# Ledger of designs, part 45: designed miniproteins, single chains, continued (3)

Each design is a single chain, and the fold is of that chain. pLDDT is the mean over its residues in the fold that is shown.

## One batch from the design tools (miniprotein)

Design m9549
Fold by ESMFold2-Fast:
Structure m9549 (fold): chain A 78 residues (1-78)
Amino acid sequence: MEAELEEMERRAREVEARRAAGERVEASEEELRTARRIAEERGLTREEDIERAVDYLLEVAEILGVSVEEAAALMQQG
């Protein structure tokens, strides 16, 4: 558990550093499509809103070390 928390904190710092530099998290085409679909299913219709939701979902998934779908489910519950 402690080692997992340290790894998550390390990933969170890396994501934050990339965001500060104006960079986005690296994602596959499949992950991008899944995140976009989730944003659209949640009622987002504007491209700007969808892009922000996609970036946020990808960041959370990377920090937690889970799939985009699992990250979305966790965010709905917390």
Scores: mean pLDDT 72

Design m9550
Fold by ESMFold2-Fast:
Structure m9550 (fold): chain A 103 residues (1-103)
Amino acid sequence: HMEERYRRVEEAVERHPEELTRVIEEIVNELEEEAKELAEKLAGDEEKQYEAMLELLEKMIEKLEERAKEAEKEGKLDLAEALRIIAEAMREEVERAKARRAA
């Protein structure tokens, strides 16, 4: 659930800023593995799994960006920045996946 991940980021920002980089890396890895696992369950062949994985990653990025805007409106600027860093890392992974597929 994305709400639990948002709470983990907020807790790190507010109470354990020294762990923030690690928490961000853990969440990025979790989201990438979750998208891959769900895509493998939803589609029977590699082409469809690839398409499903990209769609799942794009939806996760959209949710992160939306939550970052909400955090910014609430004055939680450090939380908003951390969520944008996660979204950017995931966008980079989408672009790398597309490049690997094209090669």
Scores: mean pLDDT 83

Design m9551
Fold by ESMFold2-Fast:
Structure m9551 (fold): chain A 62 residues (1-62)
Amino acid sequence: VLTQEENYADVVVKLKNAGYNSGEQVRNASKEELAQIVPGATTGQADVDKWAELLDKYNQEN
């Protein structure tokens, strides 16, 4: 199997480009939709929660 390294900052940018502008939107999205936006990333609950927090922080600081 191939392992891919994903940068969480890049993941946040991809989520914003797909129309996810808040952690609430990320948490409410299905894991399957998130997997389509970020190919190769793990879409477990812990990753979804982390992306939601990072997206909110990114929006606050940028």
Scores: mean pLDDT 68

Design m9552
Fold by ESMFold2-Fast:
Structure m9552 (fold): chain A 70 residues (1-70)
Amino acid sequence: SEEERAEEIVKEAVLLLEDALKKAKSEEQRKELVRKAIEQFREYLEETFKDKELVERYYRKFEKEAEKLA
């Protein structure tokens, strides 16, 4: 289902962000990487899925997880 695919995409995006953050050299760089990841993820979901409610739900789920990593 689209929901199962969206959930997997969120999990993969979180893991990719965690890996990128391990390579960050400063706290300022970590915050910038998190901000960029959130912005890019929103655009990706909006392009990938036509269901606006699905996009908003999984975007917020990723945003919450990403903000915890900042």
Scores: mean pLDDT 86

Design m9553
Fold by ESMFold2-Fast:
Structure m9553 (fold): chain A 63 residues (1-63)
Amino acid sequence: SPREAVDAAIKELERAVEEGAPQETLDALISRATALMAGLPPADQEEYRQRLLEVVNRAAERR
C-alpha cells in the first residue's frame, strides 16, 4: 500500500541517520520519502511530513 511504502522509506532514512550515512545518501532517501508521501491523503501527508522533519533535524544535529 502507499502508506507501507512511505513507512518503509522513513524507516530506511531513520536507519541511515543512525548509521551516520553520508549527506548524499540522506538527501536521496529524503527525496524518495517525499515523493512517496505525495500519493497519500492530505492528513496522512502532514503526519509523515512531521516525522520526516524530526528525522532530518536529528541528521542535521549529527553533521
Scores: mean pLDDT 80

Design m9554
Fold by ESMFold2-Fast:
Structure m9554 (fold): chain A 67 residues (1-67)
Amino acid sequence: VLDIYQTGAALAATLADEAARRAVEAAVKASISGNQERALAYADRVAALAGERGREVAAVLKKLAQS
């Protein structure tokens, strides 16, 4: 849980788009709550909002959601 929080915060810091950063936070909260399906949906939103870097961040978020 703490590792998901720390990794999510670090990933959000690499994104320039504010909406993408909020989507990372939402994905992290969903993962912590055990809502894997919602966490994956928010990860996909990060990929859509932040281009190539967003896709890289989304891949890490999906791995964390499935842990």
Scores: mean pLDDT 80

Design m9555
Fold by ESMFold2-Fast:
Structure m9555 (fold): chain A 76 residues (1-76)
Amino acid sequence: SVEEALEKAKAGTITVSDVFDALVAEGRDDLAYRLYYLSSTHSPAEAARKTAELAREEGDERLAEVLEATAEVYEK
């Protein structure tokens, strides 16, 4: 869930796979596939930030927040 993903981000234990699972659970397969593709060509933090931008463009601030929190964990 998105709440579970946020909790893992706060704990500093979140992975790109956790975010992928949360996106799929929310029915956002489009964002999940984009995150997967970007993860093959970018750092985990960059992939998460670029996916967050796409989520925000579509009005999904909640998913954008999870993706941005994930990027922060990988940048530490």
Scores: mean pLDDT 80

Design m9556
Fold by ESMFold2-Fast:
Structure m9556 (fold): chain A 88 residues (1-88)
Amino acid sequence: VDALLEEGRALIKEATAEAEKLTDEEEKRALGLAAAREYAILLGRAVGIEAEAAALAAAWEAAETLEEQLALEERFVALMKPALEAVL
């Protein structure tokens, strides 16, 4: 779990540094969402739901509207929160 947490922490740090270079708010948002999806897959792996987390992340990447992305975000939180609470 420690290795996955360190990998997720490094990913967030890199995404934050790259986001600071961007002035386009849409590009910043896209980079932030990509980093969040990768981090969620790593957390899903740590708690044993990697396949479900990856499927939601793929659906999120395929979502073309903000409404679809927000609906998938709610599903992702609903999936991850009880799994993380069970491990922590």
Scores: mean pLDDT 64

Design m9557
Fold by ESMFold2-Fast:
Structure m9557 (fold): chain A 67 residues (1-67)
Amino acid sequence: MDGKALVDYLVRHFDDESARAVEEAAKEHPDDIVKMLREAARRLEENGDLASASGLRTQAELLEKES
């Protein structure tokens, strides 16, 4: 699966706040999915959304192992 399809899948299956964080992180790291997800998780954590941040961080770790 290409990176764009994977990002679309994650955005569809996460809550609205996680989806927004991923979209904003994609603007900073358009060609690096792992960095994109880690940045999105960091943004959610800074906003106090620790549970959503943990979810995105786990997805980034899984993708890092596959890439």
Scores: mean pLDDT 70

Design m9558
Fold by ESMFold2-Fast:
Structure m9558 (fold): chain A 80 residues (1-80)
Amino acid sequence: MAERIVELAAEAARSRGEAFSEEELAEALEQLKSLPEKEQEIALIRAETSVEVDRLIREGRLEEAEKKLEEARKKIAEIE
């Protein structure tokens, strides 16, 4: 789970023309591994939603982006 979250965060950064250092990625991975399982699930949902919403916005699909944000919010509420 933590590894997937870091991969998604790195992908999102690259799409913005940013790059994480190896040190930053390693610290993020260790921090995520230290979080409770529910917090890791929430972080994964947020990371996946962020990547998908950013793609939809770039494609001009604003209604679908809004729907994805709403679905993610509901799913996170069910986990908390």
Scores: mean pLDDT 77

Design m9559
Fold by ESMFold2-Fast:
Structure m9559 (fold): chain A 64 residues (1-64)
Amino acid sequence: GAAGAAAGGRAVGGAARREGEELGKPDQGSIAGYRATAAGAAAPTADEGSRLAGEAGKQGLDEG
């Protein structure tokens, strides 16, 4: 949803965060990585939380 920048912003942030968190899981399925991924996925599901995740994810995307 490119037209919905405001509405898409939080969703993009959440998605980016999930991608980053999942990177820990395939590492080896370590309990730490698994828990971090699960916690990240179940982390704040609010606009505030999505914003924080969005900024972190965006920074990662910019680097990648």
Scores: mean pLDDT 49

Design m9560
Fold by ESMFold2-Fast:
Structure m9560 (fold): chain A 87 residues (1-87)
Amino acid sequence: SAEEVLAEIERLLREAGRLAEVDPERARELMLKAMELIIEYFESQGDEETKERALELKERFLASEDMEEQERLVLQVYTLFLDRLAS
């Protein structure tokens, strides 16, 4: 369900935020997992346009070595997810 997906994404992003200064590699892995769950959700909804936008943001995340840029990109994907849930 959308509520279960939201709860897991929020759990992953909260844990990533906690680990960002202590274990940045683990924080990055959790952020990536959250983005992948969001992309899978858009795929399950048949929302190809929003999925493509999220995939572009994920590719930028993978290419970045800057933690602040990675966090900004994850938040952009999360915002797309929240906007889709509000629709």
Scores: mean pLDDT 88

Design m9561
Fold by ESMFold2-Fast:
Structure m9561 (fold): chain A 84 residues (1-84)
Amino acid sequence: ISEEEFEKAIENIRRAQVTDETVEILKKLLEESKDSELKLRALEAIAPTLDPRLVEPLKELLEKLTSDPDPKVAELAKKILKHF
């Protein structure tokens, strides 16, 4: 995933313009990225919106992220899941 694609996905979430493309970009980033900072940025964008169009497709990944070696990533994933 390019930095440009990631920035567009985050901006779309902030504008409540959640699309299938936005979901796929975030899913790929959260599944494939070893960068804890990028995972944290993605979760920080998701957490305030709690949009079911975004959260439901990512549920399985969020459950995996609750066991992430980065404590900040794990804690934020747990917080998001509490609102499912």
Scores: mean pLDDT 75

Design m9562
Fold by ESMFold2-Fast:
Structure m9562 (fold): chain A 100 residues (1-100)
Amino acid sequence: SKDEEFLELLEKLKEMINSGGIDLEYYKEKLEEALKEMEKNNSSKEDIALLHLFLGEIYKKLGKNEEALKHYEKALELLEDNPELEETKKYIKEKIEELK
């Protein structure tokens, strides 16, 4: 399912950022560059939301909770009308509540 795809990618990202094996600031900058390109090229709401979700996780790991919150809220906004991503939306809502 689409939910399973999103949650699997999210789990892989969380494993990577928790391993300590990556430069989080550098990876964040590359995802922000990709996000700008995807927005410019009219990429799908789902793909843009996935990048916002990933940025939320990275900003949270960096202790930048206000930036993390903004990215989670944007991901949720982009997915609000998507019935195939209910579990992903639930996860994002839980992260938003943790950061408030």
Scores: mean pLDDT 86

Design m9563
Fold by ESMFold2-Fast:
Structure m9563 (fold): chain A 70 residues (1-70)
Amino acid sequence: SVEVQVLQHDVPDPEATLARLEELLARAADLSPEEIARELQKITGRRFPPEYALERARRMRADLRRVLAL
């Protein structure tokens, strides 16, 4: 069980979410901010402003890596 305090984004499966975030971030250099925001919405079920989507994705990856490093 993972405490959701560090990741509050309608995320029910943190392991699957981390895998999707890592795949998205591996492609981020080839994507527009709007595309990153759209993919992040598919992963989290939440909308994020395009100008912050990449930063949000990086933060979520870091948070998930920390809580899953058990």
Scores: mean pLDDT 75

Design m9564
Fold by ESMFold2-Fast:
Structure m9564 (fold): chain A 74 residues (1-74)
Amino acid sequence: STLEEYTERVIERMKTASKEERIKLVEDLAVYLVLQGMDPELVQKYHKEVIEAIEKGDLEKAIELIREMAEEAL
């Protein structure tokens, strides 16, 4: 699906992105998911957790949370 393709691209970009670019990618993903009809409160919760993982340098956790967030939208 288009959502799955978009999420996969975000994850791939995250692997080589700077911290600032990672934060922007997650921001854009959150907006996209709300526009796809996902619950804004649930997106906000995941968004905060992903940003926290990025700030802590835990890329593996950030990617896992992004996958979980996208699965909720499917």
Scores: mean pLDDT 84

Design m9565
Fold by ESMFold2-Fast:
Structure m9565 (fold): chain A 66 residues (1-66)
Amino acid sequence: RLEELERQFERELAEALELIRAGRLRGQEALLTSPLQRELAAAIDAGDLEAFRRAARALVEAQLAR
């Protein structure tokens, strides 16, 4: 369940990361309001793929818990 959702989420995040690198998702980070979303935005801003994946996994896990 978590692995399945993580895999689906990872696909979507890989696409989002490419869009961010292309500058097409630029500015959307400002709309993130939760601590986990802000951590994800910081990772995107820094271009840190590992931090990005870590924050994304935390978001998926939080969703599965509730």
Scores: mean pLDDT 60

Design m9566
Fold by ESMFold2-Fast:
Structure m9566 (fold): chain A 93 residues (1-93)
Amino acid sequence: MIGDELRKAYEEGKVTEEQIEAVTKALMEEYGLDEEHARVIAEIMLEEAAKKKFEAARKAAVTGIWAAKRGLPLEKVKELAKKAAKDEDIEYE
């Protein structure tokens, strides 16, 4: 599901609210994230995929989910996901 929405964003070069909602719901169901954390991660993933940066989208997803599952604040999750998308070094606890 998530991979299908990322592929659509990558192929079309755009992000829709419908895609954001679909990925947000999938992250909540698969990883037990709250809606605010899931939505921030979904937005970053889809934006990177739409920019033809599929690996950046994947890195943002993995790092964002990891941070959210550890109960980090929304702003920190957003920061870490964006850093991962830019291929910056991230220290894991």
Scores: mean pLDDT 79

Design m9567
Fold by ESMFold2-Fast:
Structure m9567 (fold): chain A 83 residues (1-83)
Amino acid sequence: SVWEELEKEAEKLYEQGAGKADVQALMRKALEQLKDEFRKKLSHLSDEEIELLFEALRVLIDTGDAAKALELLEEGLAELKAK
C-alpha cells in the first residue's frame, strides 16, 4: 500500500542519517498526494474547508505546535462562516 511504501521510505531516510528537513519534506509530499483522495472521500466538506484542514496539518508538520494548528483552523472556519 501507499502507506507501507511511505513507511519504508521514511525508515530508509532515517537509517541514511537524513535530517529533520528531509522527513518534513516527505510528510508534506504525502499530505499533498492524499489531498485529492480526501476530497473524494470527504465530499460533504467544501473545497475551502478541506484546504483549511490541510493547511492546519502542514503547520502541525512544520512546527509541531498543535495549538497553533488548531488556532489557524478555528480562525479560518470563522472566516468561511462570515462569507
Scores: mean pLDDT 72

Design m9568
Fold by ESMFold2-Fast:
Structure m9568 (fold): chain A 92 residues (1-92)
Amino acid sequence: PPPPKYEELIEIAEERLKEALKEGKEMKEESLKKYLEAIEKAKEGVDKEEAKEKALELNKKLKVFTEEEIENLNLLELLLLILRAENALKKE
């Protein structure tokens, strides 16, 4: 099960997502849907090991984090990283 403060982190992520939509020139409906799906999966206790493996693979292309930094991320942070990385790679 997720940590006790997980719902608070999800609410903060949703607010920041809405703010990012106002700042982002081209966050389309598809990107918003993926953000909401990532938050929902995190809330339901998606496997952290699978999320970590996917984040490591995406980071090999972007090179913005060290492997140690990714290892220290929680499940929500990993899922948000994956979503952001997929969006960056899709636009490039």
Scores: mean pLDDT 59

Design m9569
Fold by ESMFold2-Fast:
Structure m9569 (fold): chain A 99 residues (1-99)
Amino acid sequence: SEEEVEKLIEKYKNMTPEERRAFYREQLKRIESMTPEELQREADRLISMVLELAKKLGPEKLEEVQKLIDYLREHFDLRTRVLKLLSMVYALLKEIIKK
């Protein structure tokens, strides 16, 4: 949801670089242990997050991200797709919070 994305931006913004790396590593470990059913729910959640983050960066970024999500659905297995979607969330978070 939009509110969840705004809370994530605020949380991530208030982290040190070391805490950001640790947080990302914890997400990777969480995904590694997921069942196929959990991976499908995570994929849906991450797609929603990626789209909401991209909206904050403007319509050109949103279009780019929508095309990439479609590409991931067509070409990658579920686990690889979830990992690539997670990477996209963190790339977009970095772009939003950069100073």
Scores: mean pLDDT 86

Design m9570
Fold by ESMFold2-Fast:
Structure m9570 (fold): chain A 58 residues (1-58)
Amino acid sequence: ASPQAVDLLQKELGLSREQAEKAAALLQAGDTREAARVGGVSEEQARGAQKALDALGL
């Protein structure tokens, strides 16, 4: 995952750096459900984060 994607997930979802790195990799793989589980956030929040990453080209 890119550093910019990790920074966005920390800011948007309040994740730790380690959680954001794992979640970013899962979102890039299209696994929003597992990203939500790892981040301790809802699937809706994970989908919102994925849309934000896509919009920024991350």
Scores: mean pLDDT 81

Design m9571
Fold by ESMFold2-Fast:
Structure m9571 (fold): chain A 87 residues (1-87)
Amino acid sequence: SEMDELLAELRRLLEELRAETDPARRLAIVGQIRGLLERMRALETDPELRELIDKAIEVLERALAEGTDEAFELAYFAVQRVINAAR
């Protein structure tokens, strides 16, 4: 399904982000993850999973705005929670 393809891409981007040390490239990857989550939100009909996606998008937007290690760490956990909740 399209959702399964988006989930696979999301997992790959998270692994890429963990390996990346350049701040500019890290921000670019976070932006790509945000885009995938917005697409997933548009396709998702389960209210609970949609709420988790919305929360993850908010945390990613904060990471993009603040650029702090703490904000990025919170973003990682929020995205991981979406992946774990989705099939």
Scores: mean pLDDT 85

Design m9572
Fold by ESMFold2-Fast:
Structure m9572 (fold): chain A 85 residues (1-85)
Amino acid sequence: SMSQIEDFRKQLRLLVKNMNYFYKNNDTGGLNLVLETMRGMMKHLIDEGILSKEEVREMVEEVFKENPDTPEEVKERVLDEVEKI
């Protein structure tokens, strides 16, 4: 539903901010937990037919454009999680 898509976009922005925080602080455990949480949310939305994998990828890339200071390693790890779905 539209509300689930809007909730996901909001959560995705928060998750990216959390990943950047954990990465900056060398908190590998925190970073991995956030990535796992994000993968679970993405998989749920794709499995339920709410979003396609391509739509998820586009939303992720939009959030990265809004957060240009995101480390390349974080971007690569997030996109890798999308590909694993």
Scores: mean pLDDT 86

Design m9573
Fold by ESMFold2-Fast:
Structure m9573 (fold): chain A 98 residues (1-98)
Amino acid sequence: MNAELRKAAAEGAAKLGNVVALYEGTRITGAERASEELQKEFMERAGLSPEEYTLLILHEEGERGEIYVAHPEGMEKVGEEVKRLAERLGKSMALTKK
C-alpha cells in the first residue's frame, strides 16, 4: 500500500473519532483486540477509560517504512502514546470507541 493511501486511511479514521498509528509499506490483513494487560497499561498511560475505548493491534504483511499518526482534535497526547506503543511493538495500532 502506498504512503498516500496509508495517510488517507489514517486521516479518515481520525475523522471518525479514532486514533491510529499506521506503518507505511505494509498491507493490513486483519486486526485483533490487544491483551487485557496491554489494554490496562495503555489506558492508564493515556488517561482513558477502558469502558469507552478499545486498543487494537493490526496484522500486517510487508516491509515497514515510516509511521503515520492521526487523531481527532484535542487527542494529541493520546496520539503520541499510540505512536510510542506502535514503535515499541513494531506494529500498526488503532484506538477505537466502543
Scores: mean pLDDT 79

Design m9574
Fold by ESMFold2-Fast:
Structure m9574 (fold): chain A 77 residues (1-77)
Amino acid sequence: SLKEEIKQRLLDSDIKLKDVDKTAEFLSRPSNRLYASSIIDGLVKLQKENGPITSVSQLQQVTGVDENLARIILSQL
């Protein structure tokens, strides 16, 4: 399933998440799924360049991440 593909991508990304299944579920939702791959790539790049991700504003720099999704992702970091 798309959720399982996104979950595997998150596990391979070396991003430390509190709940990978929950994060994969959010990214597989209709509003996010077309951007899921680019969101994961953007999170990896953001963490590599800035270190720990600590704010909604940092996450909103990632293409496809709106304020609501940024708050959800931040809660999983």
Scores: mean pLDDT 83

Design m9575
Fold by ESMFold2-Fast:
Structure m9575 (fold): chain A 113 residues (1-113)
Amino acid sequence: SLKVEKTSFKETDPSKITSQTQIDNLLTAAIAFARAGDVEAALFYAEKVITSYLLQGKPEEAAYAYLTLRIALKGKITDEQLDEAVLGNVEKKVSKETFEAFKKALERIRSKL
């Protein structure tokens, strides 16, 4: 479905984002905002997606979502600005062990691209 439910856009607390459908809707929103040039909204929803995947023990899915958002935001912000806006906030919201697993997944996927 091309239509995202309004309720799925309102729940942005990662501890309450428990379904794959909720994460998919937030990722779709982040990519749509990125393509529209609404960088602030794109970064807001991007951080919620990555944090939600990490809280579910899915660092590889979080890494793929992050890299997808880097592509969608290319030419609109630098990779360094994306890292500061998303990774800094995610690091504060997940355990150190979870964040290290996410960084390892990012390195592994990046090395294959």
Scores: mean pLDDT 77

Design m9576
Fold by ESMFold2-Fast:
Structure m9576 (fold): chain A 88 residues (1-88)
Amino acid sequence: SSEIEKIVKETKEKLKKAKDEEKPLIVLKGMDDIYSELKKQGVPSEEAIEKVKEIAEELIDEFIKDPELKEEVKKKVEEYLEQLKKED
């Protein structure tokens, strides 16, 4: 929805201006903000987690070009999503 699109746009703008070392935390914060908004809208946890994962993968592919950093961020994303699954 419109609010999710706004969070994605703001996250992309931050990623465009960021140094590579800053990008992991920006992606993770964007995911947290998107997940919180989806849950606020009444989206079930499983569906919200899937949507957040898809958006995070797109952001990583677009904005992180270093292969080693890309793998590290993907691992942190997976850890975050697994933590969300355990809290539901």
Scores: mean pLDDT 85

Design m9577
Fold by ESMFold2-Fast:
Structure m9577 (fold): chain A 70 residues (1-70)
Amino acid sequence: MLSKEELYNRLKQAKTVEEFKKVIEEVKKNYDKATAIQLLHEYLVDKAINNDPNYEEIRELVLKTIKELE
């Protein structure tokens, strides 16, 4: 089982939408629904704070994933 910290580091290292999707699939497999949603929200906040140039694309993908988990 991947630790929360290890999974978060993988999210930070994803450089493409495809790599990001792979990490999100691991989140879905390794965490319960509530914990997965919380982790994804924390990741979005960090991306917004760091002013990532791909933020809008990442945000849409994360929000879609959160909706699927709900």
Scores: mean pLDDT 72

Design m9578
Fold by ESMFold2-Fast:
Structure m9578 (fold): chain A 65 residues (1-65)
Amino acid sequence: GKEAVQALNDAFGVNPKTLEKGAEASAEAAYEVAKSVLDQANRGALTPEEKARAEKAYEAAKKSL
C-alpha cells in the first residue's frame, strides 16, 4: 500500500499527504489512485515515459491489494 503510494508521489507529483493517509488506511485507496493516473495516461494526458511509470505503479498498487 504505502510503497505504491510513494511510487505514485515520486512519479507524478500527486498530493503526498492525501495519498499517504489512504495507503495507511487501505491498499484499496492506493489502487484507486493508481487506476486514476493510468486512466489519465490512456486519455493522452501523460508522456510515453509517464505512461510507462503509471502502468508500473498501477501493477504495484494492484499487487498490494
Scores: mean pLDDT 61

Design m9579
Fold by ESMFold2-Fast:
Structure m9579 (fold): chain A 69 residues (1-69)
Amino acid sequence: SRELEEERQRRIEEETRRLDEAQAKMDEYERQAQAAKSDRAKTRDLIIQGASYGVDAIGSAVRKLALEK
């Protein structure tokens, strides 16, 4: 059972790391959008891309965690 608990903790840690990476990338897209204030079209595209990336990454992490149950 200790071995099983270690495996679960390892998987949770991996998924948490992936979510942290997704948030970091979303923050990066937002910063790029702020820098592109001179171009509204590019700013909007960057925001949409960041949001889309985050949703996809979170969805994948949730599916993997749900499969453990």
Scores: mean pLDDT 72

Design m9580
Fold by ESMFold2-Fast:
Structure m9580 (fold): chain A 70 residues (1-70)
Amino acid sequence: EKERIDELFERAQKAIDAGNIDEAMEILTELGGLVNELRVKYGPDHPFVKEAEARLDELEARVRQLAAER
């Protein structure tokens, strides 16, 4: 699970850096689902869940900034 999530975070960052907003949004939607699944399995206070949520929030903020430029 962690390896797959880390891979998706890297892919989302690459899409953001390339200006592929639609692709980045699609990847972030998938990440959001996986992070929610982790929260259900491990609980919201688990360090792994908190780390994944923090990274998701950071990438979502970057995508929002790019989308606003449209």
Scores: mean pLDDT 79

Design m9581
Fold by ESMFold2-Fast:
Structure m9581 (fold): chain A 63 residues (1-63)
Amino acid sequence: VDELLEKLREAARNKDLKSAAEYLAKAIKAGVFPGDLMKPFYTLVNEGVLTQEQVNEVIDLAA
C-alpha cells in the first residue's frame, strides 16, 4: 500500500492525471479510505502544482 501511495503522489506531482487515477483506484480497492488518499492532492493544490479542476478529474477517472 505504501508503494501505491508513493506512486500516486509522484504521478499527481508530475500532472499524470490518468496514472494518478489508476493508483487511486487500486488503493481504494486495497481498502484505503478515500479521504486519506485525497490529502496528497490537497497539499499539491495548496502548493500550486495542481488545480482543483485537475483533482476533480482524477477523482472522476478513478470512479
Scores: mean pLDDT 77

Design m9582
Fold by ESMFold2-Fast:
Structure m9582 (fold): chain A 68 residues (1-68)
Amino acid sequence: SMAARRAERLRRARELSAKVQEWDEKFNTEIEKAKKNNDQQQIEALRKERRDYLLKVSDEVLEWDRER
């Protein structure tokens, strides 16, 4: 049913949102430590990891949109 499909999508969205928030909190902690230590190599590595993670999240959301 459409209601069951909507409920499943909302569940996935909430689950993904919670995971993204947890990831973002860990990232903010690590990037702040790297900035405090003036570790430019670590800052750049963390920024690349964030970009890759956001692309993965974007791809997952686009996959949901392809499901009719």
Scores: mean pLDDT 80

Design m9583
Fold by ESMFold2-Fast:
Structure m9583 (fold): chain A 90 residues (1-90)
Amino acid sequence: SKEKEELVKEFEEKLAELEKAIKAKDGKAAYEALKKAIEVIEKLAELFPEDKDVEIAVELLEEKLEKAKPLLSEEEYEELKKRLEELKKK
């Protein structure tokens, strides 16, 4: 669907923003990009439950969150980690 295509595109854009932020060691930008990427996947999971792309995206975001961890506050890290764990439970 067009809506799924737009969500996938937004997710890819947020992942690119995240990689740029991590490379620049910009914690604020990394947090915002991760938060937005998670929001996109949360919306994708609501509209397309049990889509395997959601599981793949969550695993990728968990990997990115660990890479970004040194740039995030403990509160920001725990917030994003909890949101990813909720997505895995479905």
Scores: mean pLDDT 85

Design m9584
Fold by ESMFold2-Fast:
Structure m9584 (fold): chain A 70 residues (1-70)
Amino acid sequence: DVQTAIQKAIIDSAKKLKKQGKISQEDADKAIEYAKKGDLVGAIKTLVKASSDEDKEFLSQKISDAAAKA
C-alpha cells in the first residue's frame, strides 16, 4: 500500500529530524498529525517548509523510496 508506506516514511522522517534538532517539535507534530489524517501533501509541505535544503533532499529520497517499495 503506497499510501501507508509514504505515511510511515513521513512520520519516521519527522521524528528523526526532531530528534536531531533539525526541525521544531511543533513542526514535527504538525506533520505527523497531517500524515495520520491521510493528508500526505499537507504533511510533506509542513516538513519541507521547516527543513534545510539538505534535509529537503533527504525527505524527497525517503518518500520516493517508500513509494517505490510499496
Scores: mean pLDDT 79

